# Designed miniproteins, single chains, continued (3): the designs that were tried, part 97

Each design is a single chain, and the fold is of that chain. pLDDT is the mean over its residues in the fold that is shown.

## One batch from the design tools (miniprotein)

Design m11588
Fold by ESMFold2-Fast:
Structure m11588 (fold): chain A 83 residues (1-83)
Amino acid sequence: SEEEIREIAKKILELLQKGNLVGAAELYSTVPEEDHPALIKALAEEIKKRFPSLTDEQAELAAKMMVRQVERVLAEQQKAAAG
């Protein structure tokens, strides 16, 4: 499960880099709420690898902001589907 969460984090980051916010939100929705902290940690690790000049705290904040953005997109998609 930890390895699976890390792979999901990599795919979410790749989708976000491509501007595919909907794809990132759909993939995020497959992750159980209990695993969200582990997903944020995995995202922070991937961000840190790409931007090694960032502190661990900065990478974690960036990961949390990305998750918040993805959650907003998911909520917006649900509203659009309702009319």
Scores: mean pLDDT 82

Design m11589
Fold by ESMFold2-Fast:
Structure m11589 (fold): chain A 70 residues (1-70)
Amino acid sequence: MEEEERRLLEEILRVARELGASEAALELIERALREGMSSDEIEEFIKENLSEEDIEVILRAIRIVAERLE
C-alpha cells in the first residue's frame, strides 16, 4: 500500500538523520515523498541527486529499519 510504503520511507529518513545524513539530502527525499514518488523513483532520485556519502548513509538507514521491523 502507498501509505505503508510512505511510512517505511519516513522511518528510513528518521534513521538517516540520526546517522548524519546532510540536511540537503533529507530535504530532497522529504520533497520526493510529499510529491508522491514511489520507492523505486526515490531510489533513482537519490542516486542522481545525492553525494556518495549521503547514498551510503541512506543505504545504512534502510538496513537498520529493516532489522527493527522484525
Scores: mean pLDDT 72

Design m11590
Fold by ESMFold2-Fast:
Structure m11590 (fold): chain A 72 residues (1-72)
Amino acid sequence: MAENEAFIEEMRQEILERLLKEGYSPEEAERIAKVAENWARIALGAGDSKEGARQVAEGMAELEVRILERKR
């Protein structure tokens, strides 16, 4: 449990920092990071590896970024 939570927190922070560096607002960066966190938690709960969970989380974050960009 604790190891998975630490992994999720590290990944969430990495995504948040990356989005902030790319010029997204703190509100949008936090929202996208939370989406990634939720999907990583679901993937880990379903028995996926940390690598698999990261791939799911990163993919969902990328989708959210694309949706945000299309909204302008």
Scores: mean pLDDT 82

Design m11591
Fold by ESMFold2-Fast:
Structure m11591 (fold): chain A 59 residues (1-59)
Amino acid sequence: ATVHNNLGALYFSLGKYDEAIEHYEKALEIRKSINAAHDSILDTEVKIGLAFIKQAVSK
């Protein structure tokens, strides 16, 4: 879970928003399946939203 979240952040920083979204979504699914803390889930959801916004404005 944490690895995918960190990888998503890395791709986001590189401007690879499609890859960032994919990894954040994987991190979110894993965190939800293991009942991770709400803070971690919310953080991941916010990052996915920001990546979608960046992706949309970069198209």
Scores: mean pLDDT 75

Design m11592
Fold by ESMFold2-Fast:
Structure m11592 (fold): chain A 55 residues (1-55)
Amino acid sequence: MSEVVREAYERLREAKGLSPAEAEKLITDMIKELEEKNAPVFTGTLSPLQIYERM
């Protein structure tokens, strides 16, 4: 697994302890970082809330 994707998963784990609104913001920010690094693992596949629900 790439280092960028691993960092994204760590942020998603952190999001589990947050309110839905805070989790959505954190996941959205993570998706933007993945897009900037050209690693679009989650981009265009699921909404931030759906990603949160699957974890």
Scores: mean pLDDT 58

Design m11593
Fold by ESMFold2-Fast:
Structure m11593 (fold): chain A 59 residues (1-59)
Amino acid sequence: DLEFQDELARGIAAGEDPETIAERLKKLGADVTPEQVEAFRERVDAMAAGGKAGAASLA
């Protein structure tokens, strides 16, 4: 659901811990795990890093 994904993305952008984000989402009624939060954050960080020309050279 977009509502929970928006809260998830906001928490990651704020630099919150995966445990803290997962706990807040559970209070909103979402059944999410810190593992799912960490996986999403890792993807976002990878996409941001992928914008650098140097990252392509490492492949």
Scores: mean pLDDT 70

Design m11594
Fold by ESMFold2-Fast:
Structure m11594 (fold): chain A 111 residues (1-111)
Amino acid sequence: AEEREQRRRARLVRAYSAMKEAIDAGNVDEAARIMVDEALSFEDPEEQVEAAYRLAKAGVQLLAEKGRLDEIPRFREAMRAAVREKVTDPELQEKLIEAIDKGVEEALASL
């Protein structure tokens, strides 16, 4: 139980770091691609959805902390576009887009 949770947390931290490097480089399109690729690296669809939610929320919070609020709509649409490009299963595609939207909305509500 704890070992699995620690592994999931470590993977999310690594994914966040990769996404953050792209955001710090000024490329939200690349950050969105990295986020979706990292979320899809989880084997369980439920874990992929949870990762997408957490990473989308964290990315928006990071952009807000840097004063880059104007880039949030582009980041959101880039994440959705990456999901539509990479995920062919319509049900998983819909769940991932909903998770991203939820993460973005919750991050914006906390500003």
Scores: mean pLDDT 86

Design m11595
Fold by ESMFold2-Fast:
Structure m11595 (fold): chain A 107 residues (1-107)
Amino acid sequence: SLEDEIRAEVDRVIELAKKIGELNPELKDLTDKLIEVARQLKEAPIDQRPELVRKMRDLVAELIRKAKEIYEKTGSPEAKKAYQLAVEIADEVNRIADLVEKELASR
């Protein structure tokens, strides 16, 4: 179902965000905020989900920006991996956005 697919994609975002926080503690404040919004989206009524997707996109954009800055400054393998995972989260959030749009269209 669309609901099951949304929940699965949200769980992927949460797991990727946890891995980023473990790789780079400087990113943990942003990843913790992203995890909180992701959990809210899982429980939210459908009409509130677009707002939560927008909040996730804003947090992911900031996470990518900060992860890239850390990688460019340090060159560390952990920072590179955190940046790569942050980009992967952006793809997962785009999938969530598409699924939410389909669920809204089904009413």
Scores: mean pLDDT 89

Design m11596
Fold by ESMFold2-Fast:
Structure m11596 (fold): chain A 86 residues (1-86)
Amino acid sequence: SAALEARLAAAARAAREGLALYEAGRADPEAATLYAAGALIVIGAAIEAALVAKEALELGDEELAAKALAVAEEAGGGELARKIVA
């Protein structure tokens, strides 16, 4: 489905963005601590969403895939991300 495909793509982008933040932070030891924490949260949420959604889609359960992505998105939502890196 287009909706699930879009959400899965968003989770993949979040993982790549988290990796980029982690790598950028390595140039500054103090900044690395903040970026590492934010990157781990974003990467973790994206990986979990991808794993659960992928398996649900393979089983033909689009409802479960959508639920998993929604939970991951809420856990890694803007407010939580802002609190972690603020």
Scores: mean pLDDT 64

Design m11597
Fold by ESMFold2-Fast:
Structure m11597 (fold): chain A 96 residues (1-96)
Amino acid sequence: MKSKLARLAVAAALLAVAGIWNIEQGRDVTPDAEGVRAVAEEIANLLKEKGLEDYAEKIRQAGDEMVAALEAGDTEKARQAALEFIRLVNEAIEKI
C-alpha cells in the first residue's frame, strides 16, 4: 500500500513536469491536467480507506491547485502545487 501511494505520487510529479514542459512549448496541457486530477482522486480515496480523511481532502485541494495552475499556464504555481502535493503524500504515508 505505501508503495502504491509512492508510485501514484511519482506519477503526479511526472504529469506536472510534462505539463510545465507543454506550457513552455505552447502546447495543450489538458491530458496532463486530467492525469493529475485522476491520480489525486485515487490517492485521496486510498487515504480515506485508511481513516486519513483530513489528508484525503488536502490532497484533493493540492491536486485542484496543480490542475488550475497548469490550465492557466502558470509554471511557477504549478511547480509550487506539485511540491506541496508530494509533501502531503509523504506525510500521509508516514501516518499509515
Scores: mean pLDDT 84

Design m11598
Fold by ESMFold2-Fast:
Structure m11598 (fold): chain A 84 residues (1-84)
Amino acid sequence: LDDVQRSIQQGDTQTNISMLTDLSVLLGRAIRDGDLSLAARTGSLLSQVLLQLSQQITDPDDRQSYLDSSRVLSQRSQQLQQLI
């Protein structure tokens, strides 16, 4: 996950879109399996990907949607980390 986090911050748009899909699948599986630690880490990374993608969106409504999703995932990931 540390390598993934670094790639998100340094990657291009196409890499971030691929990471968004992969992290969304991983988050769903972690929640389903009850792996709160993996869910919290994956949610945090997904939040970062959404934030990076929001900076490249020209449509204000789409940008705001990505920012709102990033904020919610960040807050939920912090709550999950506090439970661990």
Scores: mean pLDDT 73

Design m11599
Fold by ESMFold2-Fast:
Structure m11599 (fold): chain A 100 residues (1-100)
Amino acid sequence: SRRDKLEERFLKRAEEILDKYGVPKEQRDRLLAALRNVVRAILGELEDRGYTEEQMEKVLDAALKALEEILRKHGPNASVEEVVIAATKAALDEIDKIEK
């Protein structure tokens, strides 16, 4: 489905960012599991709101930028909680921008 393809693309890009910042495999697996839950929840909400693929990609891009910013600031030991909060906040902020 469209949602499954967007989820897969998001997680692939997230994995590339985690690799770029040298996140260890065990922590990377935990972060990817948490981000999968976040992206599934966000995509479900956006689909229910009738968002276009382009709008969904903008929201997901905001979440990925927040992930990279946390890793840039805190390094490869950034917590799951910090990443989830930052990615979720960025996604919600982008939704707010689209809907204002």
Scores: mean pLDDT 87

Design m11600
Fold by ESMFold2-Fast:
Structure m11600 (fold): chain A 57 residues (1-57)
Amino acid sequence: MSAEELAKLGAHLLLQGRYEEAIEAFEQARKGFLEAGDLESAEKVEEFIRKARELLG
């Protein structure tokens, strides 16, 4: 999967309440964006990871 596809997967998992799986997908997306030098997309994904971690409790 591309980093963008992983970010979309994470968003779908987050909407389903599957927070741990969403975090895993977002972490893979963030790594992909960082490797590509896309810092803006990496920062956005990091925000989603933070929100998912708060929802996980």
Scores: mean pLDDT 85

Design m11601
Fold by ESMFold2-Fast:
Structure m11601 (fold): chain A 88 residues (1-88)
Amino acid sequence: SALVDKIQQLLDEARRKIDNGDFKSALDLLNEALNLASKIKDPQKRKKFAEQVKELALEVMNKTDDLDVILSAIGLVLRAIGEIIDSE
């Protein structure tokens, strides 16, 4: 679907931003991806995308010493966990 394709594009771009050290842009893309994933009615697809957002946000936390970026990533991880739980 167009929604699934958009989420995948956002995740792929976030991956590239993380690889380039652009963590703030990566977190913006991951937040958009999670917001779109929350609109998916299929719980298995919603869970899969929320888990991918969680994994990438945890990677950001492990690659930076910027406290503002770390705190933003923590918030995103918690929101992604909420979507995973809601999908069970």
Scores: mean pLDDT 90

Design m11602
Fold by ESMFold2-Fast:
Structure m11602 (fold): chain A 59 residues (1-59)
Amino acid sequence: ALEEARRLAEELGVSVEQIRSLGRLAEDMGEAAAIQYAQRDLGLSEEQARRAIEVGRRL
């Protein structure tokens, strides 16, 4: 989980901590809200946001 998150963080230009936060946001507010935050605040595409949320949920 952590190594996967680290590799994805480098690929997307974000931090592992941001990936973890996206997973938590998806659990608390729902996946759509987490995707919207990732697109607006982190500059990720919808596909990239979905990948980050999936990995973040495992952290």
Scores: mean pLDDT 84

Design m11603
Fold by ESMFold2-Fast:
Structure m11603 (fold): chain A 71 residues (1-71)
Amino acid sequence: MAEEAARLAEEAVRAAEAGKDEEAARLAAEALRALGAIGDVESIARVLLLEGKTRGMVALARGVRAHAESL
């Protein structure tokens, strides 16, 4: 699970760096679900997209990747 989450989070970082915020939020949501987050990918992705508006999607995706890599 942690290796799959790290892969998805790395893809989220690349999508965010390319300006693909919706794709980055979805990939980050899939990574968080692989780490055991409760909820569906669409609902988590919507929350992450809103959070990304305040923190930046690249910073948010890097945070998810760091969390996955720490497990």
Scores: mean pLDDT 81

Design m11604
Fold by ESMFold2-Fast:
Structure m11604 (fold): chain A 61 residues (1-61)
Amino acid sequence: GLTDRERQVVILLAQGKSQREIGEELGISPATVSRHVRRVLAKMGLPDRAAFLARVEASLK
């Protein structure tokens, strides 16, 4: 399962936000956002951001 912070990162990533924009929205550094993105991808079994976005697109059709 995702933490509350990881869930917020997922929502903003799905909206096409950059790491900088996510950091500004959540009040954390871009480096911290990058760490959360890596953890989210690992928990979801995805190799990278492109695979995550492809999964989001597939869900929307």
Scores: mean pLDDT 80

Design m11605
Fold by ESMFold2-Fast:
Structure m11605 (fold): chain A 65 residues (1-65)
Amino acid sequence: SIEADLAEGLIRMAASVYGVDAEVSVEGDEITITLKELSENAKKFIELAKKIAENTGLKLTVKVE
C-alpha cells in the first residue's frame, strides 16, 4: 500500500539520521524493525518509528537480535 511504502521510506531515513543499524521489512500492513542493540539513538529512532506507524495506521514490531 502507499501508506506502507511511505512508512518504510520514512523509517529507513530515520535510521540513517540517527545512525542506527536497523533492518526494516514490510509485509502487508506490518513493519518489522530488527536492531542489534538498544542505544540512546536507537531509543529515539524507535519512538519516531512508532509515531510513523501510528500516523500511517500500520502495525510496528521491534526485535532486538
Scores: mean pLDDT 83

Design m11606
Fold by ESMFold2-Fast:
Structure m11606 (fold): chain A 67 residues (1-67)
Amino acid sequence: MELIEKLKSKDPEVRLKAAEELGKRPLTDEMIEALIKLLQDKDPVVRDAALYALYSIDPELYKKILE
């Protein structure tokens, strides 16, 4: 999956766009795991995009992250 590789890009713009794209499509377990890792990203805009994508696709998983 090309998008998972883009989430690991050294360019925050590429990571942001990949996270936004993932939020618009059905996610596999691998994609969800990649988004969870992105919640620890150095760029706050990228972190917000990952959080929004997780909330939009899987609210139950989002609750577990927030406790």
Scores: mean pLDDT 73

Design m11607
Fold by ESMFold2-Fast:
Structure m11607 (fold): chain A 94 residues (1-94)
Amino acid sequence: LAEEAEKLLEEMKELIEKNTEEALEEAKKKLEEVTRLMKELFKRGDIESVEEIVEKLLELAKLAEEKGFKELALELEIAAALGAMGIAVEKIAA
């Protein structure tokens, strides 16, 4: 799960750096899978891996915005915010 998410995030970075419409569409599909894996990690109590994914999503959002992919940057920020909210709730409940 965590290893799969890290690989997808690395692939997404390469796609964003390519700066093409086809690469953008592929990156969006990979983001959906990262979000799914992040939810599974959260359900398993792997909060540390979720924290790492949130940080990487924010790094990718900055890169996407710099490349002009404003919609993808927003989608990455939303995914990161959802992960961060989940972490905050878990830390309060623990």
Scores: mean pLDDT 78

Design m11608
Fold by ESMFold2-Fast:
Structure m11608 (fold): chain A 94 residues (1-94)
Amino acid sequence: MEKLIEEAKELGDEKLVKALEYIKKGDLEKARELIIEYLKERGEPEEMIEIAESLETEEELLKFIERLIVSRKTAEELRRIGEEIDRELKERKE
């Protein structure tokens, strides 16, 4: 999905972009390796890594990446809200 690649680029998740590009090329093994590496770098629990290792089809890999992107977008939104609150509190001293 071209939209998923674009969303991953906007988030700066270079490994997810590469994984999606490998899925598009039909290299599911390389895509899975990149997803597992991404999860390990983020410190995700072992159970999540085991789920990623169990993904066998293009559809399963795409659905997994879609969920990761949604999770990342939510985390970025929460980060922005936190930064705005912190800035407002520091500037107004209220």
Scores: mean pLDDT 76

Design m11609
Fold by ESMFold2-Fast:
Structure m11609 (fold): chain A 68 residues (1-68)
Amino acid sequence: KEQEIIDAASEVGAEVYRRALQAGLPREEAEKLAIRTSKLAMDLGEKVGIEKAKEQALAEADRWIAER
């Protein structure tokens, strides 16, 4: 259970880092966003399950990228 949540959070972080760089964010900002989104996925994973947590965390990250 915990390992699955950690693995999912890592996947989300890597994907968000990639999306942030593609959107033109500096490396430092991309890293901060990836960490923030990984933490969100980890917190949500315990409440709503892994698949829903990944979906919601990625949607929030995309929203944050669009706002900046």
Scores: mean pLDDT 81

Design m11610
Fold by ESMFold2-Fast:
Structure m11610 (fold): chain A 67 residues (1-67)
Amino acid sequence: SVEEFIRELERRAEEYRRRAEELRRRAEEVRETDPELARRLELEAEILEGVAALLEGVAAWLRRKFG
C-alpha cells in the first residue's frame, strides 16, 4: 500500500538523520586529534542529511497526492 511505502520512506529518513547526528558527534570528539577524520565524518553526515531530505520530500509528496 502507499501508506506502507510512505512509512518505510519516513523510517529510512529517520535512520539516516540519526546516523548523521552520530557522525557529527564523533567528528567533534576527534576534531583536535584527527582533523582530517573529523572533516570526512562531517561530509558523510551532510550526505546522509541530503538523502534523508530527499526521502522526506518524496514521502510528503505522496501524502499530499494520496492523503
Scores: mean pLDDT 90

Design m11611
Fold by ESMFold2-Fast:
Structure m11611 (fold): chain A 61 residues (1-61)
Amino acid sequence: SAMDRRLLRLYHEALEAAGGDVERARELLTAALDADPSFSPEERALARAGMDSAVRQARRN
């Protein structure tokens, strides 16, 4: 869905902007989610799960 694509876009943009800084990636994604009230509670939960995976991947780089 368009919302799923937007969620994945925010996730990838946070990772790229953070340049491997896991704390910065979390901050950027959290701020983006907070700024967009169109995300449902379920989508926010999915984003948090994705954030955990992204943090683990960034730490491996």
Scores: mean pLDDT 70

Design m11612
Fold by ESMFold2-Fast:
Order: C-alpha cells, then structure tokens, then sequence
Structure m11612 (fold): chain A 85 residues (1-85)
C-alpha cells in the first residue's frame, strides 16, 4: 500500500500540473476536469497510505496536485471543495 500511495500521489501531481497548464491557456473546462481528477487521485493516495511515512508521501503529492489545480486559476468551486475538506 505504501507503493500504491506513492503512485496515486504522483498521479495527483501530474493531473495538477495539467490543470495549471490548461488554466494558464484559458481552458477553464479542461482545467476543472484535471483538477477534479487530481483531487480524486489525492484522496485515493491518502486512503492507500498506511503508517506515518506513507501518509506523509501521499499528503505531499496531494498538496502539490491540488496546488497545481489552484494555480490554474479555477473558479470558486475549487476553493469551496478545499475549504470543506
């Protein structure tokens, strides 16, 4: 599960980067889709994490993925989802 958590966290990072790039290009629809996928991958990474070390890796990847999605300039929907946790 530690390896699974890392893979999911890495996927969240990549999706977050894609969301950021789409947002910079003004493609809000694609940015929102990638952001949603990044969040789901981040949640899966957190659930797959067992023990403190694996949890830390998953959290790091999730933060980077979500950060990338926000950097893409997504609308209030993305902020709301993060606020509600």
Amino acid sequence: SKEEAKEKAEKARELGKKAAEAGKEGDDEKAAEYAKEAREAAKEAAKAAEGPEAAAVAAGGAIEGIGGALQGGLEGGAKKALEEG
Scores: mean pLDDT 66

Design m11613
Fold by ESMFold2-Fast:
Structure m11613 (fold): chain A 96 residues (1-96)
Amino acid sequence: GQSQQVKQQIDQLLQQARQLIDAGDVAGALRLLDQAIDLVEQAVQQGLLSTDEAKQYLKQIQALAMEALDRAETLDEMLRAIGLILRVIGLLLDLE
């Protein structure tokens, strides 16, 4: 159903972000991770993701954002990665 479709979309975004990190495209990866966070938030609001499923995806996004930060070569990329990590932490705290 719709829940399965949204999970597949999130999984695809995370896989693409991983590929971009591995290729050194930190800016591209961070853009996809922002899209993944927006999709997770929307899916929670629509009842398509449980709190536990959302936490699991947010933890995966955080791990990928940390890897993007480690590979960041510009101050702009580093600040964007840090901003995304802080956004994920805030959302995880809201799901307590």
Scores: mean pLDDT 90

Design m11614
Fold by ESMFold2-Fast:
Parts: C-alpha cells; structure tokens; sequence
Structure m11614 (fold): chain A 62 residues (1-62)
C-alpha cells in the first residue's frame, strides 16, 4: 500500500474513533478504502470516500 493511502486510512480511523464510532464501524470504513485502492481507485476518490464516512458518522450523532 502506498504511504499516502496508509496515512489516509490511519487518519480516518482516528477521526472516526474520536467521533465515537464503534471498532466495527472503523474497520468497515477502513476496509472499504483498502478495497477501493486495490481495485484501482484514485487517491481523490479514496479521499472523497473517507470524507463521506466522517460525514455519515457526524450525521448519525445528530
């Protein structure tokens, strides 16, 4: 895995945990990013997906 994708995954996991996401929710989100990367998604697409997961977690708390 490229360093930038690894950093994105670590940052996403930390953000979701800080927002109160369960360990299972964090794992699913990070697994989706890894899968998309393996399927050839661009870094821009992975970043958009990560932002979507953060937004969904935030809206669940509202």
Amino acid sequence: MEEEVKELIEKLAKALKELGASEEEVRRATDEIRRMYEEGASFEELEKLAKRHVHETLTKLA
Scores: mean pLDDT 79

Design m11615
Fold by ESMFold2-Fast:
Parts: C-alpha cells; sequence; structure tokens
Structure m11615 (fold): chain A 80 residues (1-80)
C-alpha cells in the first residue's frame, strides 16, 4: 500500500533527522531532504511521490513558529 509506505518514509525520515539533533530549521531541512531521498529510493517509491512528501514536510517546518526539535517530535507523534 503506497499510503503505508509514505507514512513509514515520513516516520523513519523524522526519526533519523531528530537523532542528528539539528540546531535550526535550515539544518533540519537539509538533513530531511538528504534522508528522504535516500529512504524513498530504498522503499521503491516513485520520484514524484517522494518529491511531494518532501515538499509537504519542508513547508510544514518552514511555516512552524515552534522550535524545530519540538515541531519534528510533534509530527512524529502523529504516526502510529
Amino acid sequence: DIMEKAEELVKKTLEIVLSKKPKNKEEAIELLEEEIEKLGKEFGLSKQVVDNIKKGLVEAIKESKKPVLEHLKEILEMFK
């Protein structure tokens, strides 16, 4: 199921980014873009699907007024 793979991609990407403890939004976005492309390829997801997920997560981080680590943890808590 493509939706289950997309959720797992987001969850694993956020877990790895959080483990690297980014200092600011710029660092978090850089780490996220690198990791999501790598994991998306491993999951066998199409470039279009990976790019759409990446865009959504980057926009969410940019728009948030919360500290980056707190916001990433909140997004991760939304998953099973």
Scores: mean pLDDT 81

Design m11616
Fold by ESMFold2-Fast:
Structure m11616 (fold): chain A 60 residues (1-60)
Amino acid sequence: GMMKLREEAKELADKGGVLAALGRLEEARRYFERAKELAEKAEDKELLEEIERLMEKFGL
């Protein structure tokens, strides 16, 4: 359900953030893109905006 999609999106976004902080920007981008897709499917606009801000911080 939508709760599971939100949890998975958060986990992927967290992983993306860690990878970006380590300079692994291409892997980070893939994780963030998957996180955004799941956030959109969960209709969680706040989470989607949070992921987009994280991407912006790392130049993604």
Scores: mean pLDDT 87

Design m11617
Fold by ESMFold2-Fast:
Structure m11617 (fold): chain A 73 residues (1-73)
Amino acid sequence: KALELFEEGVRAYALGDYQKAIEYLQKMIEVDPDSPLTATALKLIADAYEQLGDFESAEEYRKKAKELEEKQK
């Protein structure tokens, strides 16, 4: 389930395993791209990339999250 992948991603992030967090959250989006959690997952992926020093990927995912939130209004 997408929720289980989201929970695994959040847990990985909390433990400082940012690469694993990104992997779980990307899988969650692949499984259920229309999930109400997708915008939150995109933001968390961006935060994880920022923690890894990948500011370019962080900005890309933040932009995707914003675009999705605007579309869901």
Scores: mean pLDDT 82

Design m11618
Fold by ESMFold2-Fast:
Structure m11618 (fold): chain A 88 residues (1-88)
Amino acid sequence: KEAVELATEGLKALAEGKYEEAREKFKKAFELAGKPKELGEKVAELMKKAAEAAKAGDEEALKEVAEELEKLTKEFLEEVKKALEEEK
């Protein structure tokens, strides 16, 4: 359940433009849920793009990164929800 809470907080931070906070929340959520290394690498790559776009003032690139992070986080949340439902 802590992984779901962290992922939800990450999505909220992302929506508020708090990319660093979102990155930290997603990383902790993925670690707690035992997600594959590949997912962590994709998140790290997207966060690098977000940092570069923010520094350059590229709002369009920031929006694309935000959409991809949101998509990955929604997929992660669906997998965690399924695991929690099956635990019953």
Scores: mean pLDDT 68

Design m11619
Fold by ESMFold2-Fast:
Structure m11619 (fold): chain A 87 residues (1-87)
Amino acid sequence: MKKKLLLKAIRLFEEKDTNGDGTLTDEQAIEIMVEIGKEMGVDEETARKIAQDLIKEAKRNADGTLTKEEFLKLAEKFIERMEEYKK
């Protein structure tokens, strides 16, 4: 299941990355993580809070954009937290 959700994150990243640079804004990344959390059956409020916390931590050392690699690392951590939360 975690693999399937990570593949969904990649697909949503591609959809949001309309300029093809392989980067997203923090706001776009949060939206994708919220969608994944909802797919996993987690409340939007909880999913958004966790996504915001992860993005805020990442932004301390970033210009407000995330590369695909950076986003995938955050998405993986987000999915793991959501999966453990459900169990």
Scores: mean pLDDT 75

Design m11620
Fold by ESMFold2-Fast:
Parts: sequence; C-alpha cells; structure tokens
Structure m11620 (fold): chain A 66 residues (1-66)
Amino acid sequence: DENKKKGEELFEEGVKAAAAGDLDKAIELYLKASEYYSKSKEKEALIKSVGARLNAVALELDKELA
C-alpha cells in the first residue's frame, strides 16, 4: 500500500517540522499526508487521514489565535 506508506512518511516529516517550529511546513506536510492516506481506502489509513487533517487545523488555529 504505497499511499499509506507515503502518508506515514509525510506525517513523520510534518511532526519534525512542527517540532522545529516551522508551522507552515508542518501544516503543508500534514495536509499532504492526509491526502495520501485518503487515497489508500483502508479503514486504518482513513482514520489517519482524519488525524493528519486535525493536526493541520490545530496548527492553523494556533497561528490565528496567537
């Protein structure tokens, strides 16, 4: 499942970007991870797709509310 694998890789890069304080990069990577997870069609990957999108939204709200 290449889409699930790519989603995991992008999600990990998003976590690293967030830890480094690069919120814009983290948001971009989480959204890309969500897209790849959703292409997988596996139930587990769809759940992870929602999680990645929620992480992106949380960071976007942090930027708005700071």
Scores: mean pLDDT 83

Design m11621
Fold by ESMFold2-Fast:
Structure m11621 (fold): chain A 100 residues (1-100)
Amino acid sequence: MEEEARELIEKGRKALKEGNYDEAVKYFDKAIELAPELSPEAYLLKGIAYANLGDFEKAVEYFKKALEIDPNNTKAKELLEQIKENYPDDPKVQEALEKL
C-alpha cells in the first residue's frame, strides 16, 4: 500500500509539473486513500494543484490539512503566507485563512 501510494504521489508530481492539475489532484486523492501516513505531503501537493488552478480557497484548505497533521511543514506555511500576501482583499481567501 505505501509503495503504491508513493508511486501515485510521483505520478501526481509529474502531472503537476506538466500542468495537468486536475489529474494531479486525482493521484493525490488516491494516495491519501491508500496511505493516510503520506497525507501531509499529498495534501500539500493537492493545495499546490488548486493554487495553480486559481482555486485559492481550496488551496488554503488543503495547506491547513497538511499543517493539522504536520505542524512543522515549512512549505505549507510559506505557501499560505504567499497566498495571504498576493490576495489580501479576497474575501474567500481571508475567510479560509481565519478558520485556521
Scores: mean pLDDT 80

Design m11622
Fold by ESMFold2-Fast:
Structure m11622 (fold): chain A 97 residues (1-97)
Amino acid sequence: MSKEELEREILAAMVRMAASIAVNILLKKAKETGDEKLEEAAKEIRELADKAVEALEKGDYEKAAEYLEKAAEVAEKAGDLETAKIFRELAKQVKEL
């Protein structure tokens, strides 16, 4: 495995983990508040993270970073500022590959 292939696999795993954490936070808050928009945000974050991982696996780092930045915006609008920051840091790391 090349260093770049290993770095891609690590970043893909980190993206999947960040998305799972974000989805769990938003779905829990949706249950507590009854806000269906938080369930929609959770679904959109998962879909964007999946697209980011697919782009990473194909070596399309610009596309992967774009999807991660969109996921950060969705998280921020849903009030999850900490996860938004994580997605932005992951997008930055992807651009540095």
Scores: mean pLDDT 86

Design m11623
Fold by ESMFold2-Fast:
Formats: sequence, C-alpha cells, structure tokens
Structure m11623 (fold): chain A 98 residues (1-98)
Amino acid sequence: MDKETLDKEVELALHTIRGVVALKAAAKSTDREEVIRDLQEAIESFQKAIELAREIGDEKTAELFEKNLKISQEALRYAQEGDLDKARELAKEALNLR
C-alpha cells in the first residue's frame, strides 16, 4: 500500500472516531445547544469519512457512513425543533449501525 493511501486510511479512522465520539456525546446530553453542537460535529466528521472512503475505493464504508450521516441529519432536525428525546434516540440508532 502506498503512503498516500495509508495517510487517507489514517485520516478516515480519525474522522470515524470523531463522529462516533460526537454521537455518544449527543446521546448522553440533556442540553439542547450541546446536542446540536455534537450532532453538527458528527455530520461534518461523517461527510469527511464518506469522501475519504470513496477516495480509497471503500464503497462499503462510504455507504455505512452515508446511513450515519442521514440519521445524524434527522437527529439534528429534531434537536433544532426541541425534541431532544427523539434526537438522542436517533443518535443511539446511528451508533448501532456497525
């Protein structure tokens, strides 16, 4: 494996960890602003993970993160509408998709 591919795989792993940590934080928070912030961080992390997975030819990982992205976006909508219970439920659902 060349260095460019290895560097992208490391970056993919870091964005994956960041997204998962953000989802776990959102699932546990009772503060609306914290849930919104954590879900925004998860969304940004999964968007980068999808880009990197596709660049290295890992379509299966890209498809998994597209599902996580969609659920995180739905969770963000519920949090913005004030439904924190549904937002946290969706964050937990995204965490179970692996």
Scores: mean pLDDT 85

